# Ledger of designs, part 51: designed miniproteins, single chains, continued (3)

Each design is a single chain, and the fold is of that chain. pLDDT is the mean over its residues in the fold that is shown.

## One batch from the design tools (miniprotein)

Design m9753
Fold by ESMFold2-Fast:
Structure m9753 (fold): chain A 110 residues (1-110)
Amino acid sequence: ADEATRHVVEGIRHASRGVEILRKAAEASDGETREKIRKYAEEVEQHLQEAIEALENGDYRAAVDHMRRAAEAIKEAIPYAPKEFQPELQAAADGVREHAERAREAIEKL
């Protein structure tokens, strides 16, 4: 439980960083591209909130599932972001995915 909780919390932190970077990328963008990045930021934030609620309820499997969806949304946003933000978005997506996998492994040991 403690190991799974730690990895879910770290994944949530990476997803929160991803939302912050996406919002900055949207402000550095114009028109339809800005709108698209904002929609991805909203999608990541929704999955982040659902992961937090799942964690609070002790539903580690649901938390991991929402973390994976958050990582996928960050990754899908990368080609729309200005090139200067792409490495940071990739790092955020990778961080969420890595901690989701470690949390899943910790759950399987229970």
Scores: mean pLDDT 88

Design m9754
Fold by ESMFold2-Fast:
Structure m9754 (fold): chain A 82 residues (1-82)
Amino acid sequence: SAAVVARMDELLARAERLWAQARASTDLAEQRRLLEEMRRIHEEMVRLHQQLDVDFILHGIGIILRVMGMLFEMERRLQEMS
């Protein structure tokens, strides 16, 4: 579970970097690639969350919600650019 928490924190850091790239870019093709990578991160986080001990559940939920927020904003931005 400590290893699962560490992996989720690593994925959050990766998601934050993708979100920063998405905010800096106006290229539609790059936005689509970044969004697809963010979806993969979200899917891995949901799978990892199923393996968390009860003591870490709230931590995992917090991370997943942050990535969901970034994913939603990236999808909204892509729709506005399309």
Scores: mean pLDDT 84

Design m9755
Fold by ESMFold2-Fast:
Structure m9755 (fold): chain A 108 residues (1-108)
Amino acid sequence: MEEVVKEVLRLIDEAARLLLEGRADEAVRLLVEAFRLMDEAGLPEEAVREVREYALARLTAVFREQHAAYFDRKGLGEEERERLSEALARQLLEAVEELYRAERAAAA
């Protein structure tokens, strides 16, 4: 169980790096694999929630960095930048979860 959580967090960290490099398709594939690994291992709901919260925080930081120049140009304050970055991160995670569910349904 502990080793599975460690691998899932590693995949999330690798996906974050790939997003910063502009390799979005590869990043999404790693995030889908992270969800697959959690499901296959039968992680309890609390562990899944903790991983999702970790992923949200990591992706929020990525979007904040990617959009820094845009936020500066628009003169947005710190709270607005954080809120918008979190909204983008939530949208990506929802899309990834939907992709995983679609793949699981196709494999059944």
Scores: mean pLDDT 86

Design m9756
Fold by ESMFold2-Fast:
Structure m9756 (fold): chain A 73 residues (1-73)
Amino acid sequence: MSPITRKVLELAYEYALGRTHPEALKLAPAEVLRDAGRRFLSLDLEEQERLVAELEPEYGDNVHKIMVAFSKR
């Protein structure tokens, strides 16, 4: 998995959990989430599975919910 892809998804995940200040979300929330979604959807199936496995230890079982949300966009 790309370090940049991971960092973008981590930022999107923190935004979803409300860990990022509300003012930061007002500046560019759609761009951050859109970029994360596009990067995730551009990955091969095996890389998508690897990314989820890498993020679960740090972000818990909510990783699947975020990936599903990106898939529905």
Scores: mean pLDDT 57

Design m9757
Fold by ESMFold2-Fast:
Structure m9757 (fold): chain A 100 residues (1-100)
Amino acid sequence: SVTRDVGRVLRYIGDLLDAVKRKDLQGIIDIILELARELENPELVALAEQLKKDPNDLATVDQAEALVDRLMPSLNDSQRMLATVMRTGLRALKELILEQ
């Protein structure tokens, strides 16, 4: 259901905004990992798990963002919403890393 998927996406957006406001890199990464698992892509999950071990790994952030962009045309509408939140989280993570 698109309506149920929208409700889930809004919760991820709320959680992401809270983590970004707190500058919580691990909190952002945990949301990215959960989104990667929801998208059921093993390569995205592996990249998110690598970020959990090294939150300052800009190369892994860039690899994850590039993979999300490559996957986007093949995703259904609900998956595309989740991928968009993941992309937003990756960009926020990159900005916070560069502020250090």
Scores: mean pLDDT 87

Design m9758
Fold by ESMFold2-Fast:
Structure m9758 (fold): chain A 83 residues (1-83)
Amino acid sequence: MLKEKIDEYIEKGFVVEALIYLLQLYDNGELTDEDIERLAKALGIDPQLLKEFLDDPSNEDIVKKLAEATKEQAEKEMEKRLK
């Protein structure tokens, strides 16, 4: 259920909501390394960076890197679809 919600939020472009659900799943021990790799790829970020964010979501450097990575991927997708 929660994993399906994350996929839905990513597809709809609700990255913040997806990250909130990821944190909940990780805190509950329901997220596997395979899930982290799959979801990081869907978000266009490095799986190691996502894992570091999940381990310490208050780390400013990690949050900044994650925000820049997700912003870049969103911009690239938007630009690819503009003619």
Scores: mean pLDDT 70

Design m9759
Fold by ESMFold2-Fast:
Structure m9759 (fold): chain A 109 residues (1-109)
Amino acid sequence: MEEQIKEIEKIIEEGKKLLEEAKALGDSTLVKLATRFIELAKKVLKLVKEGKLTDEQAKKAIDLLKRGLEALKHALEAKKKGDVLGYIGGVLAAIGTLIELERLIEEVE
């Protein structure tokens, strides 16, 4: 759906902003995670545009993208505040969500 395409494109733009902030902080872990997140979000966008996802799969992928973006934002905010435990929590949540996204993409083709 056109609405899903716009939502994923917005998520990609927010991911790019997060990547720039991670680079500015010199955080190689967040840079790697944000880069991988953007790569997977672009793959989801391509699959949606090509009609290769069912509505249920597209919704699940978008929900995973939103959770991944929130986890990365949480880690970035924790990094800015010197909150080590919040940073670790955000990083682990982001890793888990990226693994689920990779599995969903692999299941489609």
Scores: mean pLDDT 88

Design m9760
Fold by ESMFold2-Fast:
Order: sequence, then C-alpha cells, then structure tokens
Structure m9760 (fold): chain A 98 residues (1-98)
Amino acid sequence: TTSVLLTLRLTIETDLSEEEAKKAAEELEKRAQEIARQLGATGHVGARAEGNTIYLGALLVLPDEAAARELAAAFEELARSTPGVTRVESELDLTPLP
C-alpha cells in the first residue's frame, strides 16, 4: 500500500455573523485536527473565517487512498453538520507517494 498526499479545500458558506463564523472556524479546525490524528494523518489542517464564509484547508499524508477518502468524507460531514452552515464546496486532490 502506497502512502497518499491529500490536498483538501472546503469552502463553507454560513448564515452566521462574522464573530460566530470565526468561532465556528476555530472549533472546526480543532475537530478536523482530531479526526486527522485518529486516521493516522500527518501534516497540516487549518480553518479561517472571512466574513461569514469559512475556509478549511488540509495538506496531509495518509497510509492509503481509502484512509484519505475517509478523512475527506469526515471533514465534509463535519462541515455540513455545523449549525448555520448553508453550503459546502469541496476540492480534493489525491497524489500517490513513492
């Protein structure tokens, strides 16, 4: 099984205030980091609010493609389940590592 580099970008549209979106971004970052750790991912996860839109980014190495797809699905579900979220757009790139 070859390790995979995951690049994920989520654009999360909300009906929250700017202050509520900032707090939601901080909570999403913490929860996403915990999910990444549980799935054995190494690398970077961050979230930021710009107005009422939240951006969640990940650059992670996972042990296989199945784990990478599971992580991406978990992050998208985490975003969709957040109160005040109206839309989630995802961009996922998976690159096999030698």
Scores: mean pLDDT 88

Design m9761
Fold by ESMFold2-Fast:
Structure m9761 (fold): chain A 78 residues (1-78)
Amino acid sequence: SMKEEIDRGLGDALARMAIFTGALTVEVARRMVELGASAEDLAEFVKAIKDPKQREEILRAIEELDPELYEEVKKLLE
């Protein structure tokens, strides 16, 4: 069916876009840390991300760059 082929193509394109967008979001978080963003700024950024897996990837990036800042961000997410 033509619809099935279109639906598969769209799903694949959206999956690729989501992966690319996820990578960019992690890079934004890294840049924020490098520029001296506060724990409050980072917590607000993380709260804006609706996908739990993407949130975890961002938090891991923060932890790898600055473990102390990560603990402060984590407290603000509680």
Scores: mean pLDDT 78

Design m9762
Fold by ESMFold2-Fast:
Structure m9762 (fold): chain A 64 residues (1-64)
Amino acid sequence: SSMEEKVKRLANELLSASPEEREELIRRIASTESKEFIDALIKYLEENYPQLKEDVELLRKLAE
């Protein structure tokens, strides 16, 4: 699905980014994307990239 493709693309962008770029990308995602998309991205990152745990927690807090 287009949502699954977008989730994978953003996950790859996060993995390739520096810590500073990652924080900026997460803040952008939190302000521009739907709650449903953010929840799907969080689930994907938790299942596939446990090393991004801190980034996922920031995204959760910002997406309240």
Scores: mean pLDDT 85

Design m9763
Fold by ESMFold2-Fast:
Structure m9763 (fold): chain A 87 residues (1-87)
Amino acid sequence: SMAAQREAFLAEARARLTAARDALTARYKNGEISLEEALAAMGALGRELLAEARRRGLDTPEVISALDAMLAAETLAFLDEAEALQA
C-alpha cells in the first residue's frame, strides 16, 4: 500500500540522516570539516530526501512534516555533540 511505502521511506530517511550525522560528527571531531560544512551537508541530504519523496509520489504533508522533524532532530544532535567537543 502507499501507506506502507511512506512508512518504509520514512524509516530509510531516518537511517540515512542518523548515519550522515554519525559520519559528519566523526569528520568534525577529526578536524576534516567545519561546522558550516557539516550543517550544509545535512541540509543537502534533507533536500535530496524531499526530492526523492516527491519523485516517488510520497510527499504528503505528513511525510514532509516528518522529514523536517527528523532533519531538525539530527541537526540539533550534531550541534549538541559539536558544542560538547569545544574546549
Scores: mean pLDDT 89

Design m9764
Fold by ESMFold2-Fast:
Structure m9764 (fold): chain A 71 residues (1-71)
Amino acid sequence: SAPVVTSPENVRRIQDALDALRDEAEARGLRVTDAYADLTHTDDTITARVVVDAEKDGEPVRLERTLVLPT
């Protein structure tokens, strides 16, 4: 995915979403292995795909959330 520069407010919202997904994974008994966000421009907005990769009993589990943010 192409790198996108965004506002500090959008970065905070993305980080909050990542933290929330990590908390959700941990609450479900999953071990988080990776966390990242992929950003793309769509019209006058930035679409952030927030992903947490985790494992439970050796099985991979992905949690994903999409945010639509102002540019």
Scores: mean pLDDT 81

Design m9765
Fold by ESMFold2-Fast:
Structure m9765 (fold): chain A 61 residues (1-61)
Amino acid sequence: GKVLEVDVAGDPRRAGEGLHRAIAEGATRLRVRGRLSEDDAAQLRGLGAAHGIETEVEIEE
């Protein structure tokens, strides 16, 4: 399926925007990179799964 990639640059709102775009574009996977807390990453994965999107979070140190 279609994969959408987003760099959050430490702003979790960018991850939410990326998920919204993935839903709108019919993507099946969202790849998120950058600085994101474990709690924000877990929330994003849950929201993605609810919309049929597999969310991959790659946290930069």
Scores: mean pLDDT 79

Design m9766
Fold by ESMFold2-Fast:
Structure m9766 (fold): chain A 94 residues (1-94)
Amino acid sequence: LLEELQKLREELERALAEINRTRDPALAVRLLTELRERIEKLKEKADEKTAKVLDGVLEMLERGIEAARAGDLRGAETYLATALHEIQVLIEEL
């Protein structure tokens, strides 16, 4: 699980950088949707405490997807940055 969370952190960082670089709402929706699917899979094998944190991260990504679909890239970046921070804190607690 720790290695998978570290890999997820790297993927969140890359997605944030790509959204910032491209300023493309369609790409942002795609990247955030792929991250949401990955987190859902991680949640299936997580313990109850970790799963609860991942639920919060999923909530942030869903808000980010909605922001991106509305063309609000700053909003999408803010939600993604919050999700990234939650994952970083979770890794430090493991």
Scores: mean pLDDT 85

Design m9767
Fold by ESMFold2-Fast:
Structure m9767 (fold): chain A 87 residues (1-87)
Amino acid sequence: MMPSVQELADELVARLDAAKSPEEQLAIVEETVRRLLEEDASVEALLTMAIAAHEAAQRNADNPAIKARLLALLRELLREATRKLRA
C-alpha cells in the first residue's frame, strides 16, 4: 500500500536521522525519489521529498559531491512537480 504524504515524510526523516554516513543519506533520498517518480506520485509527495532533499543537502554542506547529487535530485523532483502542475 502507498504511504500517505505525512507517513512518507515521517519515515524519510527517521531514516535520514538513523543514517551513518553522507553516502547512506544520499542512497535513502535516491531510492525514495526513484520510487516516487516510478509510481507517478502526487505534487504534494514530490514537494515533500524536495524539501527533504534540500534539508539533506544542507546537512551535507561540507561534502560538495554528496551535496551536488542531493541538489540534482531536488531539481528532478521540482521539474516533475512543475510538469504535473502544467499538465
Scores: mean pLDDT 78

Design m9768
Fold by ESMFold2-Fast:
Structure m9768 (fold): chain A 100 residues (1-100)
Amino acid sequence: ASPLEKELIELERETVLRLKELINQGRYDEALELAIRNNRRAAELYEKLGLEEQKELLDRVVERLEKAIRDKASDEEKRNLLLAVGSENQELLDYLEKRA
């Protein structure tokens, strides 16, 4: 894998693990901020790699997370959204590891 692909794999792996930990601890606001930050960075890396479909998926993920903050989502809504986002990050991680 290229240096950019290695950085992206490490970022996705960190995101999946850290989101799971924060969700299990009920730290949903911290999980939202982490998910926004890490997925914005990942989207930039996907764009640099020419992985436009994956970049567009993460742009939509960030938009959903930002909307949850703006709309003052409940803890249940935050938890459900974060679980869905974590699953999407896991699918992206699996895709990247299969390419390596």
Scores: mean pLDDT 91

Design m9769
Fold by ESMFold2-Fast:
Structure m9769 (fold): chain A 74 residues (1-74)
Amino acid sequence: GGSSNPKLEEAEQLFLEAISLFYQGNEQGALVKLQQAIKIYEDLGEQSKIQTLKQAFIELVPDKPVKAQELIDA
């Protein structure tokens, strides 16, 4: 999509940082970054983007999908 919204890009970057931290075993850091990304999507009213983010997080953390879902539900 041709969306060049800088806040959406920021949320995507925070999401990638959350995955990286989660893989490093820094669950608290991952949660903080994930919550920041979700908050940006909520502030923008982008419910579909929140669903996309949740799915992408599960896909990008294949070795710990159950734990990734637990972090999203928190």
Scores: mean pLDDT 72

Design m9770
Fold by ESMFold2-Fast:
Structure m9770 (fold): chain A 94 residues (1-94)
Amino acid sequence: VPSVDEILAAFEAEVRELAKQFSPEVQKVVLEFVARLRELVRRRGASPLLARTVGQLAIRELRDLIEQNEDDPEVVRRVAEGLLAYAEALLAAE
């Protein structure tokens, strides 16, 4: 079973590859989001299952933005802030 650190490392690697499909300004927003999400998961002491669930949700949302050709930094930032708030609520409920 992967550790939380292994799950977060795999998540970051996949997000870094997805980020390449956005403009440089949106890439900065996405990478900032990844750093904040990883810190949140670590700080809350999430289980491996919850870390994986949160990571998979974030990847799905990023893939949806790419499919919609969304490349506005402010739109992507709002989606990222919503994901962080949702992740914090899930982690607090654990």
Scores: mean pLDDT 83

Design m9771
Fold by ESMFold2-Fast:
Structure m9771 (fold): chain A 79 residues (1-79)
Amino acid sequence: MSERERRLLEGEVLDALGRMALALGDAELAIRQFREAARIYEELDSPRLPEVYRNLAEALEAAGRLEEAERYRERAERL
C-alpha cells in the first residue's frame, strides 16, 4: 500500500467515524473527525471532498455553529 493509499483509507475511516459520532449525537466528536478527513482529502485532491464538507456542515449545524456550517455547505456545492 502506498502512502497516498494509506492516507485515503485514513480519511475514509475518519469520515465513517464522524458519521457514527453524528448518529450518536456527539456533534463535537463528529466535527473533529470530519475536519481531519477533509484535511486529508484536500491534500490529496480527493473526489470525496464535497461529501465530507457536507457531513462537516451537518455536524457544525448540530453543534449550533450555523455560519460555519453554511460556509462548508457552500464550498461543497462549488466543488
Scores: mean pLDDT 88

Design m9772
Fold by ESMFold2-Fast:
Structure m9772 (fold): chain A 92 residues (1-92)
Amino acid sequence: LSAQQKEDRQQQAKLVQTLKRQVELGKKGDKIAEESAILGLASTIAALESSPDYPDAEELIKLYREALDAINKKDYDTALKYLDEALELIKK
């Protein structure tokens, strides 16, 4: 269980790092990267919603939803802030 939680957190951290990079590219005008970030966040939220026993799932879903809402408003700095908060929660 402890080893599995550590592995799951490492995978989640890598995902958040990829999403941050896509949001930063979207901020610079890369529409494909922005669409990839939107799709990635939506898919991650759906996966966490289907995994009720995942540690910190509720808080991660909240942060990812707020990041997604910020991207839709073209508030990329706010989206990056929420992704940084998610990354810190995962590292905890």
Scores: mean pLDDT 82

Design m9773
Fold by ESMFold2-Fast:
Structure m9773 (fold): chain A 100 residues (1-100)
Amino acid sequence: AAAREEFIAGLSEAEARALREELLARLEREAPSLAERARRAIEELEAAGRGAREHAGVALGALEELEAIKRAAEELGLEFIGEDVEKTVEEIRKAKEALE
């Protein structure tokens, strides 16, 4: 967490914008539904007058969420469904509830 916050704080506005766009493009390829949620959150921040570093932070957080979901699915022997991340999350939840 601290390393991410320090990294983002060190970016220029142009660097933060470029990072945001790169991360959203990667998310769109691997998990389109998660990319859509991240874009919506960024649009809300932009409407609130928030800067490119906060936008980059949202995109990086979404990538970290993607990696966590993929890891949790792998550990439980579940298939990761990138186009429908919500189904993967629901299956992870049910699998965890089935554990004693």
Scores: mean pLDDT 83

Design m9774
Fold by ESMFold2-Fast:
Structure m9774 (fold): chain A 100 residues (1-100)
Amino acid sequence: SPMQITQAMARMIAYITEAYLNGVPQEKIDDYLKKLKEIEKNSKSADEFVKNAEKLTEEYLSTIENKKAQEAFRKASLYYIARYLLEQGKEELALKKLRE
C-alpha cells in the first residue's frame, strides 16, 4: 500500500540520519544511495535487485568503523529494499527482509 511504502521511506531516512550523526560522511551516504538507485534501475528481477543491493550494502558496512553507525546504515538499507519490494507487490518478501 502507499502508506506502507511511505513508512518504509520515512524509516530509511531516520536510520540514514542516525548513521550520519554517528560519523558516516554525507558523501558516502549520497554515493551509496546513488549506486542503490542504479542497481534498482538496472535489475531485471526483484531477486537480482535484492542480491546486488545486499552485496553493495555489505561493501559499505565494511568501511564503517562505528558499530552504532554500522547498525543504523544496515537498518536503512533493509528499509530501502523493503520499499522496493512493496512497490513491486512483493509484500511477503518485504516483511521477511524486515525480520532479518
Scores: mean pLDDT 88

Design m9775
Fold by ESMFold2-Fast:
Structure m9775 (fold): chain A 78 residues (1-78)
Amino acid sequence: SNLITFIAEKVDPAAMEAAFRAANRLAGSELEFYTMGDEKGAQVAAEAAERVGVNLTSVKAYVLGAAQRKEITVRSHR
């Protein structure tokens, strides 16, 4: 499986959904999504993945902070 990584400078739900739709064609891949924002950014990414119906092995969303990361794992659909 190939690792696909996205880095976003800000939370944009439409761009997140578009990225997840593109990633859905890569069944069996792992996706890491990095967002520059608060914990809500990671939750928005998780909700966008669920709306699209991601069929990846796993989706991990990270919120980057000064001293820590928050990780959200999203349920995948196959």
Scores: mean pLDDT 53

Design m9776
Fold by ESMFold2-Fast:
Structure m9776 (fold): chain A 92 residues (1-92)
Amino acid sequence: KASNYEKLKNFLYELEKKHPGLALELYDIYQEVLGLPKEEFESEYEAIHVLSSDLVERLTSEQIEELLKLLEENKDSKESILEAFRKFLLEL
């Protein structure tokens, strides 16, 4: 069984490939909603690594599974992914 980190990271890589720039915009929402300081990343891959690592530390396995389902349901629209992610974070 893949770890929650590997599951989330790999799925975010697939979403970034489909929607270039998504990972940076997901991190912008994450830092905005949680009140974290702005981070500058050299690449989307660095943003995916940081976001995946921090989410796994903050969320339960059940919450990670809910997030993965939510992202999968919205995977065909960048706008829907971003909105769904924001709502997920606000409802934690």
Scores: mean pLDDT 84

Design m9777
Fold by ESMFold2-Fast:
Structure m9777 (fold): chain A 84 residues (1-84)
Amino acid sequence: SEEEKKKVLEEFKKTVEEAIKILKDPNAGEEAKELVKDSLEKKVKYILKNYPELEEEILKEIEKLSKVDPELAKKLKEVIKEVK
């Protein structure tokens, strides 16, 4: 439903915002940063498998990550291509 899609997208946007905060924090531990990156990858795979119509919106949110961690953004874009 449109309501479910909106909620999924809103939750993903919040996850990206929280991830950016952790990735920008010089005091955040290596394990915390790795967990955030793994969580984002799993979330992207889940959303594209169940809501492939959200691909453009997900890509837009990943572009925000490219300003903070361009390597992670590139990896997530490759994940999107592989889930087709």
Scores: mean pLDDT 83

Design m9778
Fold by ESMFold2-Fast:
Structure m9778 (fold): chain A 56 residues (1-56)
Amino acid sequence: MERLVEERRVIRATPQEKGDYLRQEGERAAAEGDEVRVEWDPETGELIVTKLRREL
């Protein structure tokens, strides 16, 4: 029915910043009606943010 568009961003963040980024991206996604996944990569120290939205 709808097409899902996946956008990925890689953010270098400290472990302390990880929580703030996760919360901010979640709040933005909720306001826009998007689904967001945030993953922490312990090997590189990077946050991987994947945003899924429906494109018409």
Scores: mean pLDDT 67

Design m9779
Fold by ESMFold2-Fast:
Structure m9779 (fold): chain A 112 residues (1-112)
Amino acid sequence: STLTLTATAGAGTTSSTSATIQTPSGETTVSLVVRADAALTATVTLNTASLASFGVVAASTTEAKKKIAESEKLDPDLLKVTLSGTPDARVAVAAGPNPDLIDEVLARFDQV
């Protein structure tokens, strides 16, 4: 099974969305968080059987798309990420069940 999450951040804002899914271990909350200097929509598709975590930080949306393409090349069946927005905007996108990874990705935004 797959889970698709979509979040849209306005310029200079952070946006988040979450879903609760059923796993063999019980209910798990999966979040998507987006932070960007310009308006950005992120759509993330995860395989619910594996619950992979994803994070990207980049100085531009174009650079982030390149990093995403490399991640998808390594694990195409686990994760698909689509970004839509201004190509020169600094971005951070994090998804998965691990809040510590999401916090680390957001903290790195100010370093690029």
Scores: mean pLDDT 77

Design m9780
Fold by ESMFold2-Fast:
Structure m9780 (fold): chain A 65 residues (1-65)
Amino acid sequence: SPMDEYDELLGELDDLFSKETDPEVKAMIGLAVSTAQRYRLLYGYEKGTETLKEGLELIKKKIAE
Protein backbone atom coordinates (compact mmCIF):
# COMPACT_ATOMS: atom_id res chain seq x y z
CA SER A 1 0.00 0.00 0.00
CA PRO A 2 1.13 3.65 -0.34
CA MET A 3 1.29 3.86 3.48
CA ASP A 4 3.59 0.79 3.73
CA GLU A 5 5.76 2.08 0.85
CA TYR A 6 5.96 5.51 2.54
CA ASP A 7 7.18 3.91 5.81
CA GLU A 8 9.77 1.80 3.92
CA LEU A 9 11.13 4.84 2.02
CA LEU A 10 11.17 6.94 5.20
CA GLY A 11 13.20 4.16 6.89
CA GLU A 12 15.66 4.09 3.96
CA LEU A 13 16.15 7.89 4.19
CA ASP A 14 16.55 7.68 7.99
CA ASP A 15 19.25 5.00 7.55
CA LEU A 16 21.04 7.16 4.93
CA PHE A 17 20.87 10.19 7.27
CA SER A 18 22.37 8.21 10.19
CA LYS A 19 25.33 6.99 8.06
CA GLU A 20 25.97 10.21 6.09
CA THR A 21 28.92 12.49 6.95
CA ASP A 22 28.36 15.23 4.28
CA PRO A 23 26.31 18.04 5.94
CA GLU A 24 24.92 19.11 2.51
CA VAL A 25 23.55 15.59 1.86
CA LYS A 26 22.14 15.46 5.43
CA ALA A 27 20.35 18.78 4.78
CA MET A 28 18.94 17.40 1.48
CA ILE A 29 17.62 14.30 3.30
CA GLY A 30 16.01 16.44 6.04
CA LEU A 31 14.33 18.68 3.45
CA ALA A 32 13.07 15.70 1.41
CA VAL A 33 11.54 14.04 4.53
CA SER A 34 9.94 17.31 5.74
CA THR A 35 8.48 18.08 2.29
CA ALA A 36 7.06 14.54 1.90
CA GLN A 37 5.54 14.62 5.43
CA ARG A 38 3.82 17.94 4.61
CA TYR A 39 2.44 16.53 1.32
CA ARG A 40 1.26 13.32 3.08
CA LEU A 41 -0.68 15.43 5.64
CA LEU A 42 -2.23 17.67 2.94
CA TYR A 43 -2.83 15.18 0.08
CA GLY A 44 -2.50 11.67 1.52
CA TYR A 45 0.02 8.82 1.41
CA GLU A 46 0.04 8.43 -2.39
CA LYS A 47 1.29 12.02 -2.91
CA GLY A 48 3.62 11.80 0.11
CA THR A 49 5.16 8.57 -1.25
CA GLU A 50 5.64 10.10 -4.74
CA THR A 51 7.35 13.15 -3.17
CA LEU A 52 9.59 10.93 -0.99
CA LYS A 53 10.59 8.82 -4.05
CA GLU A 54 11.57 11.98 -5.98
CA GLY A 55 13.67 13.19 -3.03
CA LEU A 56 15.40 9.81 -2.62
CA GLU A 57 16.31 9.74 -6.37
CA LEU A 58 17.90 13.21 -6.11
CA ILE A 59 19.82 12.22 -2.93
CA LYS A 60 21.12 8.99 -4.54
CA LYS A 61 22.25 10.99 -7.60
CA LYS A 62 24.08 13.50 -5.34
CA ILE A 63 25.82 10.69 -3.37
CA ALA A 64 26.95 9.10 -6.70
CA GLU A 65 28.67 12.39 -7.78
Scores: mean pLDDT 86

Design m9781
Fold by ESMFold2-Fast:
Structure m9781 (fold): chain A 82 residues (1-82)
Amino acid sequence: LNTELNKIKAKIPALKQKYPQGFETSKTTILEALKKSDLIIPAKRHEEIAELVAAEVLETLGREPSKEEITIAIKSVINFYS
């Protein structure tokens, strides 16, 4: 688990450069969903989780995600922390 998180974290700078709009849009959408969730997560971790999930989605797809793909990612994250 920690090894996979470290791998995706290391790719964040490259993913931000390759997909600047896709990364920021995905991060913002995920962050807002986490803030509206009933999950008790410290505010600093909301941004960290949003960055990691946005990076993983972009890495997995190799392109900018659709609205539906981001919605699926959000649902998976909320379910994981529930």
Scores: mean pLDDT 76

Design m9782
Fold by ESMFold2-Fast:
Structure m9782 (fold): chain A 74 residues (1-74)
Amino acid sequence: TSWTVETILQALVTVTGLGSVNASPMLDLDSLMRIRLKTYIKKTFGVEISEDELMKMPNLQALAEYIQQQVQQA
């Protein structure tokens, strides 16, 4: 089954507990939650994301779009 940006975004909102698609992984998540988010992304989508790359994401919407692009390249 192909992941859509919308489906990935809903999963990210659920796992982080953040109430907004505009929430920033850098500003709105602590270090432990960022580690858990990276682990979740790897296990769920098969996408490896670095701490640096995650911290560059302006919001969960951008992160979902990045994950979707990586899944399409696999």
Scores: mean pLDDT 77

Design m9783
Fold by ESMFold2-Fast:
Structure m9783 (fold): chain A 65 residues (1-65)
Amino acid sequence: EEVFVEKVAVAAEDAEKAGFPKPDGKTYEKEEYDEETGKKIVTKVKTEQLPSGNVLATVTTTILE
């Protein structure tokens, strides 16, 4: 399996505009099928409220065979 992890801190208003889920401490999962490679792509997004008022988004992308 190939796993990619990206963390980004954004202002709360920018997180909403980017379509990030509310920072409720839950992990949101999206499954996509890549027709060109024949692989399943699983994207997990976790958002956390920072003391500064910004939102930390952790995006984990897993590519399955």
Scores: mean pLDDT 73

Design m9784
Fold by ESMFold2-Fast:
Structure m9784 (fold): chain A 96 residues (1-96)
Amino acid sequence: SRETLFFLVEIIALSGTLQVILNQIKKGKAIPQDTLAGLRQTADRVSEFLSPEDKEQLQELVDQLVSAIENKDYDKAAETVEQMLTLLKEISKKIM
């Protein structure tokens, strides 16, 4: 369906943002505020397609990621990115 295609496009966009964040962490670089704003915006768009349960889980992971970055806990931030990428992969499998 067209809705499924739009949902997959938003998942790809969020995954791309998460990969940028992970790469910045690996390079020991600060994550720009614009990147964090983009993370929240792409997560909100993905959330429009999710069940209430999956939406809550995604939003909790976004909040954990932002908190870890603000606290400069980059090990926790990287772990949270990997958890989010795994969640998005599992969601993609459910809609295909």
Scores: mean pLDDT 85

Design m9785
Fold by ESMFold2-Fast:
Order: C-alpha cells, then structure tokens, then sequence
Structure m9785 (fold): chain A 69 residues (1-69)
C-alpha cells in the first residue's frame, strides 16, 4: 500500500507539472493578445490551454483524493 501511495504521489506531481506548463503557455498567448487585440487566435489558444490545464488539475485532485483514502 505504501508503494502504491508513492506512485500516486508521483502521478499527482506529474499532473501538477503539466498543468503549470500549460498555464505558462496560456499566459504567453494572453500577453500576445493584449499587445495585439486583433490576434483572436492567440486568445483562443490561451483559452484552450487553460481548459487543458484545468483538466490536469481535475485529474490531480482525483489522485489526491485516492491518496487520502
């Protein structure tokens, strides 16, 4: 069981890392849109990346719930 908890912790860390990286990319696209409001594709990319980051956060929360059992 301890081995399984360690694996879940590592999985949570990986999911959190992916979410963080996607958010950094989303911020970059949002800054691009802020500088050029006509670049609607940059805004759409930022929103898509934020949605993906939220999905990884959701998965991370489920892993945390599993660890807490």
Amino acid sequence: EEEKRRELYEKQLELDTQAALLRIQAVSYRLGYERNPEDKEALEKAKELEKQANEYDTQSRKVRAEIAK
Scores: mean pLDDT 83

Design m9786
Fold by ESMFold2-Fast:
Structure m9786 (fold): chain A 67 residues (1-67)
Amino acid sequence: DLEELARKLAEEAREELLKAGASESFANWAQKEILEAALSQPSKEEAIKAARENLEAGIRMAELLNK
């Protein structure tokens, strides 16, 4: 189920962003973006890739903002 996978990927990404020091508002926004990005992909493999790439970008941004 793509929807269930996308939701799980988004939830996990939110928790990783919070661990990286992201604000709750940023983590919530990123969760929504990752969920939408994953659901817009044509396959589960592309959904996983999109979620991972967005999470990596989010972590880098959170590290830059946490000063």
Scores: mean pLDDT 82

